# Designs tried in a protein design run: designed miniproteins, single chains, continued (4). Part 23

Each design is a single chain, and the fold is of that chain. pLDDT is the mean over its residues in the fold that is shown.

## One batch from the design tools (miniprotein)

Design m12764
Fold by ESMFold2-Fast:
Structure m12764 (fold): chain A 83 residues (1-83)
Amino acid sequence: MEEYKKLQEEAGELFKKFQEAVAAGDKEEARKYAEKLLELVREAAEKYAEEAAKETGKSVEEVLEETERALEEWRELLEKKIE
């Protein structure tokens, strides 16, 4: 899963930039990185849903539904950190 590892690294970098923007009080930059991070995670989840389902013992449909709920919760949490 080489592409998946690359996506994980990219997500980590985006999250780091988000945290730096939040620490700097740059709300626009923080929102920009939060949206990029959420989009990247959604795309990765859609692409790797079958593998995630096999690893967790869940159905692909269940994994995608859980991912959407997690992304919604993450969006709210990221917005709450933006001051």
Scores: mean pLDDT 76

Design m12765
Fold by ESMFold2-Fast:
Structure m12765 (fold): chain A 71 residues (1-71)
Amino acid sequence: MEEIQRLIEEAVEAALAGDEEKKEKLIEEAARKAVQHFGVSESAREQAFKFYKEEIEKKVEELLREIEEKR
């Protein structure tokens, strides 16, 4: 879980720097780590990846909104 949180924080920093490609890669890496953490089967991996990617994207957007509000 610590690795996933770190990747989310790095994705937020990439977004703030305007590096959308890096942000997307970090979100995808965090989603892959989440799939590995929960030990899903190969056949369920694609659906689990999609689910966690959406949840992580939502979390990154939430954190960015909070940072924008503190400007």
Scores: mean pLDDT 78

Design m12766
Fold by ESMFold2-Fast:
Structure m12766 (fold): chain A 85 residues (1-85)
Amino acid sequence: SMDEELVKKLEERFREAAEKDGRPGPDLEEALEYAAATGDKRRAMALLLSAELAGGKALEEEKLKELLKEFLKEVGEEPPEWLLE
């Protein structure tokens, strides 16, 4: 479908931008653009988390929590209780 082609093009563009910038994957702005363009907030959050984990940031739980809080705030979702503690 047209939406599937849009998703593929966005993911390819994000990958190219990340590679150019030496990032492990999509940043917050790219994840927010994905959510806005596709309506798939869960997939957008998964892309952001996968990038942070690939960058070795899994050892920095507080950084991941702050990034998730910012993403959820921007997409109008309430953070889960575990993220506020």
Scores: mean pLDDT 73

Design m12767
Fold by ESMFold2-Fast:
Structure m12767 (fold): chain A 73 residues (1-73)
Amino acid sequence: MLSEEEKEYVLKNKKEIVERIRERALAFIASLPEEERAAAAERIVAELDELAEELPELKEELERVKAEILAAA
């Protein structure tokens, strides 16, 4: 679970952090062999779901990122 300091930082930098998550996740999926992409995308989506439960303020933006990750796999 994120610390209170980490949560405060994320909420203050919401747009930048969501874009960083998106960029890193898509780059990671693109770096994998085709046969590994679907499984990796599912794991990343599960991690983003956990993050959305900890930070509900990110939920809508993370839903968009999850859709892009699944489409990229």
Scores: mean pLDDT 80

Design m12768
Fold by ESMFold2-Fast:
Structure m12768 (fold): chain A 73 residues (1-73)
Amino acid sequence: MPKSFRDYSREEFVEKLTTLYLLTHTPAERAAVPPEVLRAAAERLFDDHSPEELDTWSLRELHAALMAQLAAL
């Protein structure tokens, strides 16, 4: 990724992951996950990982981590 996660605020990171989810899922899949639950999963990833760790992840790995968090909730 061209921008380091060190430069992301918590809210910018949450917005990035929320946007990624919304662009990759159908309206029916989006309706199955409440917006607050999706935000909580994204916030958990940001809070539990360092920016350096997140920077090592590809977009696919970020998406997979988000899906794993949603499954764990």
Scores: mean pLDDT 75

Design m12769
Fold by ESMFold2-Fast:
Structure m12769 (fold): chain A 81 residues (1-81)
Amino acid sequence: SHMEELVEEAVKGFENAVAAGIPKELAGQLAFQEILNEAKKLNLSKEEIIEILEKFARKVRERTGVDLSEILKKYKEIIEK
């Protein structure tokens, strides 16, 4: 699905940023912002955006061991306003 493609591209972007020497927290913030930018272009609902962010954070943890839960929490709070 397009959501699965967006998640995979965001995870790859995160991995590339970390490999390039960007701090994990900043790489996570950049990836979350890219997801929001892409979601806006696609006119996704708040619920769909949150689902993508949650899937992204889960995949990052599974593939890299990096925990983005604190960043995810902040973005969810902003989106759910």
Scores: mean pLDDT 86

Design m12770
Fold by ESMFold2-Fast:
Structure m12770 (fold): chain A 100 residues (1-100)
Amino acid sequence: SETEKKLEEILKVINDTGTKIQELATTEEDMETLKKFAEIVKEFIEKIDDAILNQSSEEEVKKIVEEFIKKLKEIAEETKNPEIKAELEQMIKKIEEILK
């Protein structure tokens, strides 16, 4: 389905961003940001897997993605690493573009 293709594109963006921010992490505070990112991603994947299994509506899937974006914006605002912040902000823009 088109929704499944969009979710695959989002997962690729998540994996690419995760790799980049892991390479940019140099401080204990950066590692805490990575931990929060990993937890947010885990929750997102679990919610999406449940939504697919239960044949949830496109509207319900969109709400899950919007909540994910909100949590990403929160960690992007909290991080003191400008390079990690830039990667998270770029990720958010890519996901928002996929949802159009």
Scores: mean pLDDT 87

Design m12771
Fold by ESMFold2-Fast:
Structure m12771 (fold): chain A 60 residues (1-60)
Amino acid sequence: DEKIKKAREGAEAGRAGDAEKAGELLRESGFPQAAEVARKGGPAAAYAVGGAVANDLEEG
């Protein structure tokens, strides 16, 4: 699923310190609210939110 892949890539971008890239990837995965949290919270928040979105998509 492309959404799971983009959410995982967003989490990795956040872990690498790129909150803006993480936000773009999360928005592309269909989670604009998660993208906003990533942009406002910075890389650590982007990593956490991206991981949560990917996990939710894999389990739900």
Scores: mean pLDDT 77

Design m12772
Fold by ESMFold2-Fast:
Structure m12772 (fold): chain A 62 residues (1-62)
Amino acid sequence: AALSDFLQALQAVLDATGATATSATLIDDNTLTVTLALPDGSTTTLTFNAATGSISASTTAA
């Protein structure tokens, strides 16, 4: 369930911002990191932890 909620949130961000997903990496069995490139040149990194169901976001300005 938590992974599907994360994927839904990711799709909503892509639709709202026009961002493109540039990478998706499993750091460990429970942690997925997705990097998004935004049209303004900024980068957003989304981290999902399947064990806790937590989602965090960090944005780096261009």
Scores: mean pLDDT 75

Design m12773
Fold by ESMFold2-Fast:
Structure m12773 (fold): chain A 84 residues (1-84)
Amino acid sequence: STEALQEASELLTKAVSHLKSGEKRDEANEYFEKLLGLAKENPDIAPVMQSQARFLAEELEKDPSLADVAEEIRKMAKELENLL
């Protein structure tokens, strides 16, 4: 659904923000778990979210200072891929 896709995209954005700050890693993990839950309940969004997470990880990897953030987003993309 459109609302589930919007919520999932917002959760991904919030998780990235917390990972970049380094201060709220537990909150980033909570957002990832909620995103996976939405994808399981709304299988139609899983391919879209997997592609979005993969693209975001590739963009983040262009900055070496964000390599750890990129790796966490890559892990999320793989978890979403496992739902396909």
Scores: mean pLDDT 81

Design m12774
Fold by ESMFold2-Fast:
Structure m12774 (fold): chain A 88 residues (1-88)
Amino acid sequence: SPSDQYRDQGIQRFQDAIDYMQQGDSDQAMSQIKQSVDIITQMSQAGGDNDIINIFQRAVVQSTNYVRQGDYDGGVQILQSGISQIRR
C-alpha cells in the first residue's frame, strides 16, 4: 500500500540520520529527521497505522532533543529503537 512505502521511506531517513550522527554531522542528521516528518505526514494522510505514526513521532521528538544537546549516542539509540518497533 502507499502507507507501507512511506513507512519504508521513513525508516530509510532514520537510518541515514543515524549514519550522520555517528559521523558527528548534526546538520545532515537534522535534515534527515526533518525529511522523515514530511514522510510521516504523508503516511498519516494515506491512512497509515496510527501506532506506527506515533512511534515515528516520538522518535523524531526524542532524537531531535538529543541532537540539539550534542548527545549523538542518545539520538542513535532512540532512532534504532524506533526502527525496531516499526518493523514488528
Scores: mean pLDDT 88

Design m12775
Fold by ESMFold2-Fast:
Structure m12775 (fold): chain A 55 residues (1-55)
Amino acid sequence: ATALTPALERQAALLHESGFGSYAEIGRRLGVSPRTVRTAVRRARARAEQERLAQ
């Protein structure tokens, strides 16, 4: 699947930050391309950063 859901964005970011592996490895686990994983991680991080700055 190529669609980005909030759940997939969060899951990809958690796997990346926990050191699960490369974007390609995370993509294999989630059934998406490495490019999609990279986008998901960036979106999740941007959201977390915005929430932190808004406090």
Scores: mean pLDDT 75

Design m12776
Fold by ESMFold2-Fast:
Structure m12776 (fold): chain A 98 residues (1-98)
Amino acid sequence: DPEKLTEELLKRIEAFVDYIADRLGLPEEVRKDALEILRKYLKEHWDPEEDIFELLSAAILLASRKHKPVTPEEISRVTGVPVERLEELIAKLEEFFK
C-alpha cells in the first residue's frame, strides 16, 4: 500500500525535519509545508531507490521560501546534501507543484 508506506515514512522522518528546522531556526509552518510537499510528491512519484533524506532537504528548502527563506548552502551545511543536488531536486518539486 503506497499511501500507508508514505505515511509510515513521513512519521519516521519527522524527527529529521524537526532537527533541520531547529538548526536553521525555521517556524512550525515550514515543517508542516515540507511534510505536505513530501507526502504529495511521494504519493505520485515514490521510487524506493530514491534518497528520501535528499528529498526531505529539498522540501524544507522549498517550504522555507514562503515563510523564512534559507539558502541551499545553509541546508547543505546541516544535511550534507550537495548544493547542486538540492537545486536539481528543487526543480523537480517545483515542476510537480506547478
Scores: mean pLDDT 78

Design m12777
Fold by ESMFold2-Fast:
Structure m12777 (fold): chain A 94 residues (1-94)
Amino acid sequence: MTVDEAVAEARRRMLQAAEPALREAAERLSRGDGKGAVQAFDEARRAAERAAQDSKDQIRSSLNPDDAAKAVAQVDAFLAQFNAQLAAGAAAAA
């Protein structure tokens, strides 16, 4: 597995883990339930954080230390960007 493959897989898992809560947030927003949407965005954040941690653990066990460090840094950068987007969505919903 390359660094790029490991990062792509981690991003896929994070997005998959967050999808049910993001779908719920969209449905709550369409109904005018801004407070419920904020809660769903927080659930999406927690799901993505758990998936990121699991992915980082797998990366550390599967890649050499140098490649693992590069892949983990990219996963952390993606998580930070994703969390910023979720926070913006929650702020717009409130």
Scores: mean pLDDT 87

Design m12778
Fold by ESMFold2-Fast:
Structure m12778 (fold): chain A 111 residues (1-111)
Amino acid sequence: MQSPLGLPPVTLTDEQAAAIVRAARLYDEGKVDEALKILKELFSSPDKETQLAAARAAYALTVHAVSRGDLEAARKIVEMLEEMAKKSTDPEVQAALQRAVEYARELLERA
């Protein structure tokens, strides 16, 4: 099955994987703003693979938030994705973020 975001497969480093896991835990604890701060730090990396991993993680958190009926958290994540898409200098990262925003908005509209 093709990735819904069309993102290429990437092997995460232990540090990148740990940061994503920490963001997910903070989100589950209701610390949404702290989770988003970690994702923003990953997006600030010059490493394209790190930026793409952050985009995948942010989209996954949006899906989870909508599934739980947490539309406020989902909107905050979408706003961050839109901000990162505007700030992205890499065309592939920008396209991936724009696709994530499109899919996340569609998911919110159906909720």
Scores: mean pLDDT 77

Design m12779
Fold by ESMFold2-Fast:
Structure m12779 (fold): chain A 65 residues (1-65)
Amino acid sequence: MSELDREIRLGIAAIEVGVLRVTHGKEAVDAVFAKEDIDEQVAGLRALGSTLSDEEIREYLEEVR
């Protein structure tokens, strides 16, 4: 794993979360990010239709918290 590989994965995750905001509305995504528990945030993004792995979602959430 390199820093570049991590940046690429985070960029892809950010784009997908952006698409979820457009398709489901900002309020639906904001409700997921309002959750205190990272596992609940992962489950919330999954429920909104994220195609990312749980590990990829978790990596993104850890970076933006």
Scores: mean pLDDT 79

Design m12780
Fold by ESMFold2-Fast:
Structure m12780 (fold): chain A 95 residues (1-95)
Amino acid sequence: MSDLPEEVRERLAAFYNASLGKSTSEEVLRNDEFFRTATREEIYERLKELGLVKNEEEFEELLEFVEKSSIEEVKKKAIEIDIDLGLELIKKGIE
C-alpha cells in the first residue's frame, strides 16, 4: 500500500532512534513526529542519508521486516546495522 500504517511508522521511529545510539526524550519525540507525519519518500531519503538502507529494494525489505517484528526486534536490527556500518568504516579507514 502507498500509505504506511501507524504501527509501521512507530516501529520505523524506534529503529531510527536506536540507530542513533544516544537520544534524549525530546529527540525521540521529534523523530517520532517526523515518522508519524512524513511521506514514504521522505522516510526513505532520511534512512538512506544515514546509510541504514542503500536503495529502494532494501527499504521495501525493511518495511516488510518492521511490519512483522516487535519494537524490540526492530531496535536490535538497528544496532546490528550500526555495528556493520562501523566495521565497514574501520575497514576503509576513518576520514
Scores: mean pLDDT 73

Design m12781
Fold by ESMFold2-Fast:
Structure m12781 (fold): chain A 93 residues (1-93)
Amino acid sequence: MLEEAREALKAGKYAEALKLVVKEHARVLLEKARKYAPSEEALEEFEAFIERELPKALEEIDSRKSFTADEIADLEAAIDSLEAIRAEEEAEA
């Protein structure tokens, strides 16, 4: 999962790395929504939001031709943060 994003980043495949990060972030948000949603209706609304917005975000990333050094640094930090969240989830499971 995140190893694939890190390998893409190392290979200079920034759009691919960012898409993998965005997909994993969406997964984390959905897991938190399932745990903390105040109602089934609120969960369904959030799932519909992710289903609508995720494909749009991925298409926008695919349209990008270049990444700045700051964006690459942010991407690396995002991978590190998601790896920490996953380790915490695995410890709680």
Scores: mean pLDDT 79

Design m12782
Fold by ESMFold2-Fast:
Structure m12782 (fold): chain A 96 residues (1-96)
Amino acid sequence: AAPAERTFALFGLSVREEDGKLVLTVVHAEVRSARTDEEMRAIFAEANARFRALGADAGVAIELGADETVEDALRRLFEAAEKEGIEVEVEEVVET
């Protein structure tokens, strides 16, 4: 049977533009797990509220597979941004 629990890496992003290029800075990161869609929506809302309080402009959620880490999620974020011509920086990452 498939595991009922799903794990997500949640990133708070600051957004700026330099010379017509979009730059994203990862200012905060959290890992959260959810067993239901309702719980998942609650953790996303709570994380986004914390990110806004810390000065983030946007939040992104990346689902983690078995044995994946926050570093794996960050790599996927960098790859997705690079395809769109977006630069990604990491300023500070705090795990909870």
Scores: mean pLDDT 77

Design m12783
Fold by ESMFold2-Fast:
Structure m12783 (fold): chain A 55 residues (1-55)
Amino acid sequence: SPLERAVEEARAWAATMSPEQLRATIEGLRELAKTLSPEMRAILDAMIAVLEEAL
């Protein structure tokens, strides 16, 4: 599913980032989430949760 792929990509992405890069990325994605449809926001929120767990 698109959600499962997004979560997998976020997990791989988090593994390549420093804590500083993770914090900046999370902040950027949270701002982006405010402008999206509820369906797209759910996917982005799941990705943000994965990145937050990597901190």
Scores: mean pLDDT 83

Design m12784
Fold by ESMFold2-Fast:
Structure m12784 (fold): chain A 76 residues (1-76)
Amino acid sequence: SMEELEEEARLAIESARRYEELKKDPNADPTRLTGEAISTIGSLFTARLLSERLGVTPEVLREAEELARSIGIEIE
């Protein structure tokens, strides 16, 4: 559903923002940094699958993909 797609995209944005902040902090826990990267990848992957099934790419998904790319998180 569109609601599920937008929710997953929003979750990806939230995790990506936490990852970016942790990456700037020299005292950040490496486990937390890795966890936020994994969460971002998982939510983005799910959002992309939903986007393909629905045949639509909402702006929030584009925002999530752009943010993840800007901070060096890749899905593959």
Scores: mean pLDDT 82

Design m12785
Fold by ESMFold2-Fast:
Parts: structure tokens; sequence; C-alpha cells
Structure m12785 (fold): chain A 91 residues (1-91)
């Protein structure tokens, strides 16, 4: 169905953004920003995986919701990592 296809596409996007968040987290010098970015990446990866499972089971609506929350978590993680570049841990 169209909803299942959309759920799968969004879930894959969540996993892609989770990988971006993890990569940026590892490059961030601020340890608190790194921790926040890694948490966001982990949540996004988990929700992306849940979204794929729900899409496969025919729950397109649930899959979309899980994937959207995953994308949101990854974007928050990316923002945390980016902020860590401008406000590194105090000496």
Amino acid sequence: SALQALALALAEKAIEKANEAEKKAKATPNPEARKSALLGAGVAALLGAVGKVLAAKGDGVGGIRAAEKGIEAAELGIKAAEAGKYDPAAA
C-alpha cells in the first residue's frame, strides 16, 4: 500500500539520519554534545528499525509514526553535535 511504502521510505531515512548523527557525534569535541548526539542516533536507529518492522507487518500508520519520531531524534542529535563545534567543553 502507499502508506506501507511511505513508512518504509521514512524508516530508511531515519536510519540514514541516525548514521549521520553518529558520525557527527564522533567528530564533536564537546563530550556532552557527543553524548546527546549518540543518544539521538541510537533512538533514531531503533525507531527506524521499528518503522521497518511495522511497515512489513502492514501497519503503515504505525511505521510512519515510528519513523517520524526517529527522524526527529536524529535531527536533535545532529543539532547537538553541531552546537558542540561552536561551544566546545570549557577548559
Scores: mean pLDDT 84

Design m12786
Fold by ESMFold2-Fast:
Structure m12786 (fold): chain A 100 residues (1-100)
Amino acid sequence: SEEKLKIIKEFGDYAREAIERLKDLANEAISKTTDPEKIQKIKELYNKAVEEIQKLVDDFLEKARKASVEEARKLYNEAKQRLDEILSKFENELKKIVEE
């Protein structure tokens, strides 16, 4: 249905914006340090967070394709909450690396 395709697109857009936000935060943190160990930790943290988001997107797409519109909306809300948790964890761990 057109409504289900809109839900899928909306989540894809949200996930893409989340990855861009992570990239901007990582690049800003890297720009503020000359410590190679901190730079490496930031890059590893970014790569791990992107992998977690990509897995979440793949899981959402597989389930949403088989779901009704109502179930796709529930899956969207659940995936969005999990994505927001990934973002919060990333920001918290990034702060710890920078403040060390």
Scores: mean pLDDT 90

Design m12787
Fold by ESMFold2-Fast:
Structure m12787 (fold): chain A 86 residues (1-86)
Amino acid sequence: GAVAEHIRAAAPGVAAADLDVIERQQGLTLSPAARAAIVARHAARIAALFADGYAGRLSRAQLQAQAQQLVQDMIADARAAAAAEA
């Protein structure tokens, strides 16, 4: 439906914005290829999380816990990519 299409279309931008914050806060510089790979991977996860939240399939506590885990996973991926490129 239209909502799922809007969530999917918006998710890459949200992932890219989050990664920009992570790069600044962690003092990392990633290659364009590494950034694109992380954005693509996490955009899918963000879209799924927003869809589950919209559908009411997750409690508030579950939604918050999964959102926090997603951010931690993105930080870990960014740090791993930076280490691999060093």
Scores: mean pLDDT 82

Design m12788
Fold by ESMFold2-Fast:
Structure m12788 (fold): chain A 77 residues (1-77)
Amino acid sequence: SNREERQLRLVRIQKTIIDKGIPVEKVRELVDKALQEGLSLEELEKMVRETPSGDRPPDLDEQAQISQLLADYLRSL
């Protein structure tokens, strides 16, 4: 279903953010921009791909914050 496809895409976005070490503050900025501009999940995925890698991997607390930001974003679509 379209909902399952969105969930799988969100999981891929989250994995990319964590693997690239994108900081929580930057993830919040990208999500806020996507919400303000009415961007799709596909456009958010593109923005994440185009974002430069961070200098360190996120810790468990930061990973939880990233997961929450993305989950909240998906619920708003």
Scores: mean pLDDT 85

Design m12789
Fold by ESMFold2-Fast:
Structure m12789 (fold): chain A 93 residues (1-93)
Amino acid sequence: RPLSLGEVLTSTGIEIAGIDFLIRLYNTRNLSPEQKRQILADLRNSVQNLEELSTEIEKLLSSDPETKSKLNSKISSVLEEAEKTIAELEKEI
């Protein structure tokens, strides 16, 4: 019923990789306005998913504070870069 630790960790890795890929596409490609709108929508969805997963990580890793701290640091870094990219895309659309 709640997600298992393995499911949360796998999903977190997928969302992080997805966000990194979308940011790379934005920075390396000459994108149409339509492509920019698609990246913006996909980034917003991945940010929401990662924020929800971050809440589950806090709950599931309460007995492993070192791993939790490391994951929270990585998630915060990824969310910060995603929010910056979202703000840039919103100005261009």
Scores: mean pLDDT 85

Design m12790
Fold by ESMFold2-Fast:
Formats: sequence, C-alpha cells, structure tokens
Structure m12790 (fold): chain A 76 residues (1-76)
Amino acid sequence: SSGVDYYQQGVQYFNDGNYDTSISYFDQSIQLDPNGSVVRDSYLNRGQVYGIRGGRTGNQSDYQRGRDYVQRAKQL
C-alpha cells in the first residue's frame, strides 16, 4: 500500500540521518493508512526520530513529542 511505501521511505531517510524528511514520510504513512499494518511502526519510528533530534539540539519539545508518539503506538 502507499502507507507501506511511505513508511519504507521514512526508514531510509532516518537511516541516512535526514530526520526532517524521515518525519514527513512517517506522517504521510500514518495519514494515508491510519489503520494499516505499519501504523504502529510509523509512530514508533517517528518517536525515535524526534528523540534523536531532541538529543542533538537539547530541544525539550522534540523529546516530549517523541514520548507522545511512542505512547500512541502502545495504544494501536
């Protein structure tokens, strides 16, 4: 599905260290397929990206957003 395709692109950009683009692809994956097979993984990986970016910048908003996305994934 298109949701899976966007998730796979998000993972690729994350592995390449392009966190902003990675977040955008995970957002699109969730939007296109909110009940799909990768939605939990998209929330988990999105949370991971925010956590890493927050750690590099000391940005408390990124840390909190990362925690919120991980918590959302637990409810899916």
Scores: mean pLDDT 82

Design m12791
Fold by ESMFold2-Fast:
Structure m12791 (fold): chain A 107 residues (1-107)
Amino acid sequence: VSGAEARAATLPALTVTLGVPESVSVEEAEAIAREVAAEHPGLSLVAVEPGRVTVGLAAGPGSALADALTDLLERLYAAAGLSLPASREAVAGALTQYLYDRAQRAA
């Protein structure tokens, strides 16, 4: 599908696991995830483990869910003194497509 189609799609509830930079502690990653969840009503914290964070995404527009994940990823990287691997727009676009593809496989 086109990127525009993926961004406009209403996705079902999903669970996503994100890699966390090694220098970010479990406690710090949990605090960041809780702050992002407070700012993005569709995002909830499920679990935090060394090197990974698992979040739940409520059903909603793919673009909004991707923006929540992009914010979380950017803050986790910033806590490690790192920048995102690409521009925020490129990361959000890739996450939008990823979430759309995951939703299609789950259906």
Scores: mean pLDDT 77

Design m12792
Fold by ESMFold2-Fast:
Structure m12792 (fold): chain A 74 residues (1-74)
Amino acid sequence: TEEIVEELAEKFGISKETARKFVKLYYAGYSQKEIAEKLKLPQSTVSKMRKELLRLEIEEGVKQLVEAVDRVLS
């Protein structure tokens, strides 16, 4: 989502374009090394970005699950 792109761009001090390309490459199944080479970023930065993307995806999933459970139990 655009929210994920904005969060990554702000946290890592990169452009929204770079963050958007990162997300596309990640979902396309490129390795950490390949993403680093394509985006001209250090592998350590890409590793941190992958962890942050996963964290943001988990948080969104948890939010959706909590909302679903609340509707059933309320």
Scores: mean pLDDT 80

Design m12793
Fold by ESMFold2-Fast:
Structure m12793 (fold): chain A 68 residues (1-68)
Amino acid sequence: MLEEAFKLFDTDGDGTLSAAELAASAADTDGDGTLDRGGVLGYLMQKYGLDEVTDELREAADYILSHT
């Protein structure tokens, strides 16, 4: 679920995400200081052990990006 993916990045357990938390969680895979959908999707695929993007994963990435 989207909420589970959100909590993967919520390291302080306060129910919110910041760009800093996502960057620290390897969502900023390009290392240019920008969070993008591709970086978030790549991280989630690795975390869930998926070899392709699913609709659930896309929704999770969109949710994370809209709440940072």
Scores: mean pLDDT 57

Design m12794
Fold by ESMFold2-Fast:
Structure m12794 (fold): chain A 85 residues (1-85)
Amino acid sequence: SMEEERERMLEKARELDKRIQELGDKLNELEEISEELKELLYEAQRLGRELGRLIAEGAPLEEVEEQAKKLEEKLEKIKEMIEKM
């Protein structure tokens, strides 16, 4: 059902928010971080806020899923850059 799909997206949004926090904490432990990494973290935080807004406002599931995908892609890029440091 649409309600079950929305509940799954809400749970996914909470998981992604936790990932943003964990990456932010990890970057704060580094003595030096690039401006590119700082910008990517800022973009991830912005995408996370937008995802939360879309869910709260009852946006179409397709739009919510697209936003979640964009956030996941940013988080993977941040993770890859950290692993290369």
Scores: mean pLDDT 83

Design m12795
Fold by ESMFold2-Fast:
Structure m12795 (fold): chain A 95 residues (1-95)
Amino acid sequence: SRGDIYEELERHINEMMDLAQKQNDVGLLSMVQQAVFSGFQAGINNGGDLVVELQEQRDQFRKMRDRAKSQNLDELAEKFDEAVDLLDRHIAQLE
């Protein structure tokens, strides 16, 4: 269900938020929140389509992973990659 997917995703988001807080990086927290918000917006724009919502979140986390890698933020990049893999798994189950 949507709730089960978000419960799992929330655990990964909380790990990323804890890492950002530990590093005192408000920008990283904002980026994570923006990824989730972009997903919800895409879902709403497509009649509440969960697949579209998760695809948009995945694409945002993918961009954040690539940015983190380019900045040598390896631990954060790993967390974004884990979120991408989680979303890919759920998208595959819904398609």
Scores: mean pLDDT 78

Design m12796
Fold by ESMFold2-Fast:
Structure m12796 (fold): chain A 67 residues (1-67)
Amino acid sequence: SEKAKRIQEKAEKETGVKLTPEQVETLINYIKNYGFSVEELTQILVDTLGLPEEKARKVAEIIKKEV
């Protein structure tokens, strides 16, 4: 989706983390369907993508604000 691409570009620009649009769509769905918090999204990004916690948190905040 257009929103997922915008979030992907913003995350890469602000954190250097490269996410696919499909990964962003999955994270958006976690927020919309399950009400995931920034803390819960941060943990998923650490556990699934091996991101440092600080970068994962910034990515989670970007996604949460755009949803």
Scores: mean pLDDT 83

Design m12797
Fold by ESMFold2-Fast:
Structure m12797 (fold): chain A 120 residues (1-120)
Amino acid sequence: SKEEFIEEVLKILEEYGKKVLETVEEGIENKESIDEIIAKIEEITKETIERIKELGEKYNVPESVTNKVIELVKELTDLVIDLVKKLLSDKSASKEEILKKLKEGLEDGIKRFEETLKEL
């Protein structure tokens, strides 16, 4: 059903946020470049989109609904990438400050996504 699809998408979004936070934290610890960290976030996004497509097929959801959810994931990723670039370019910011601001930005972005999903 559409309701089961939405519930599973919300779980995928929680996993997405966790993976992005872990990727940035590990990237800072390993002294990875901003470009390397962004590339990993883009890969997480591709995997997230693939899971959403499979989930849409599993619950026999209209392609228009699945495509709208994918659009929202891409919009969220663009916001996250912009935030990560901004935070990691600030040489005065501590790792703790970067991760806190990223977590807050992810929570805000995911909340907006969840509100949009409830209207589908």
Scores: mean pLDDT 88

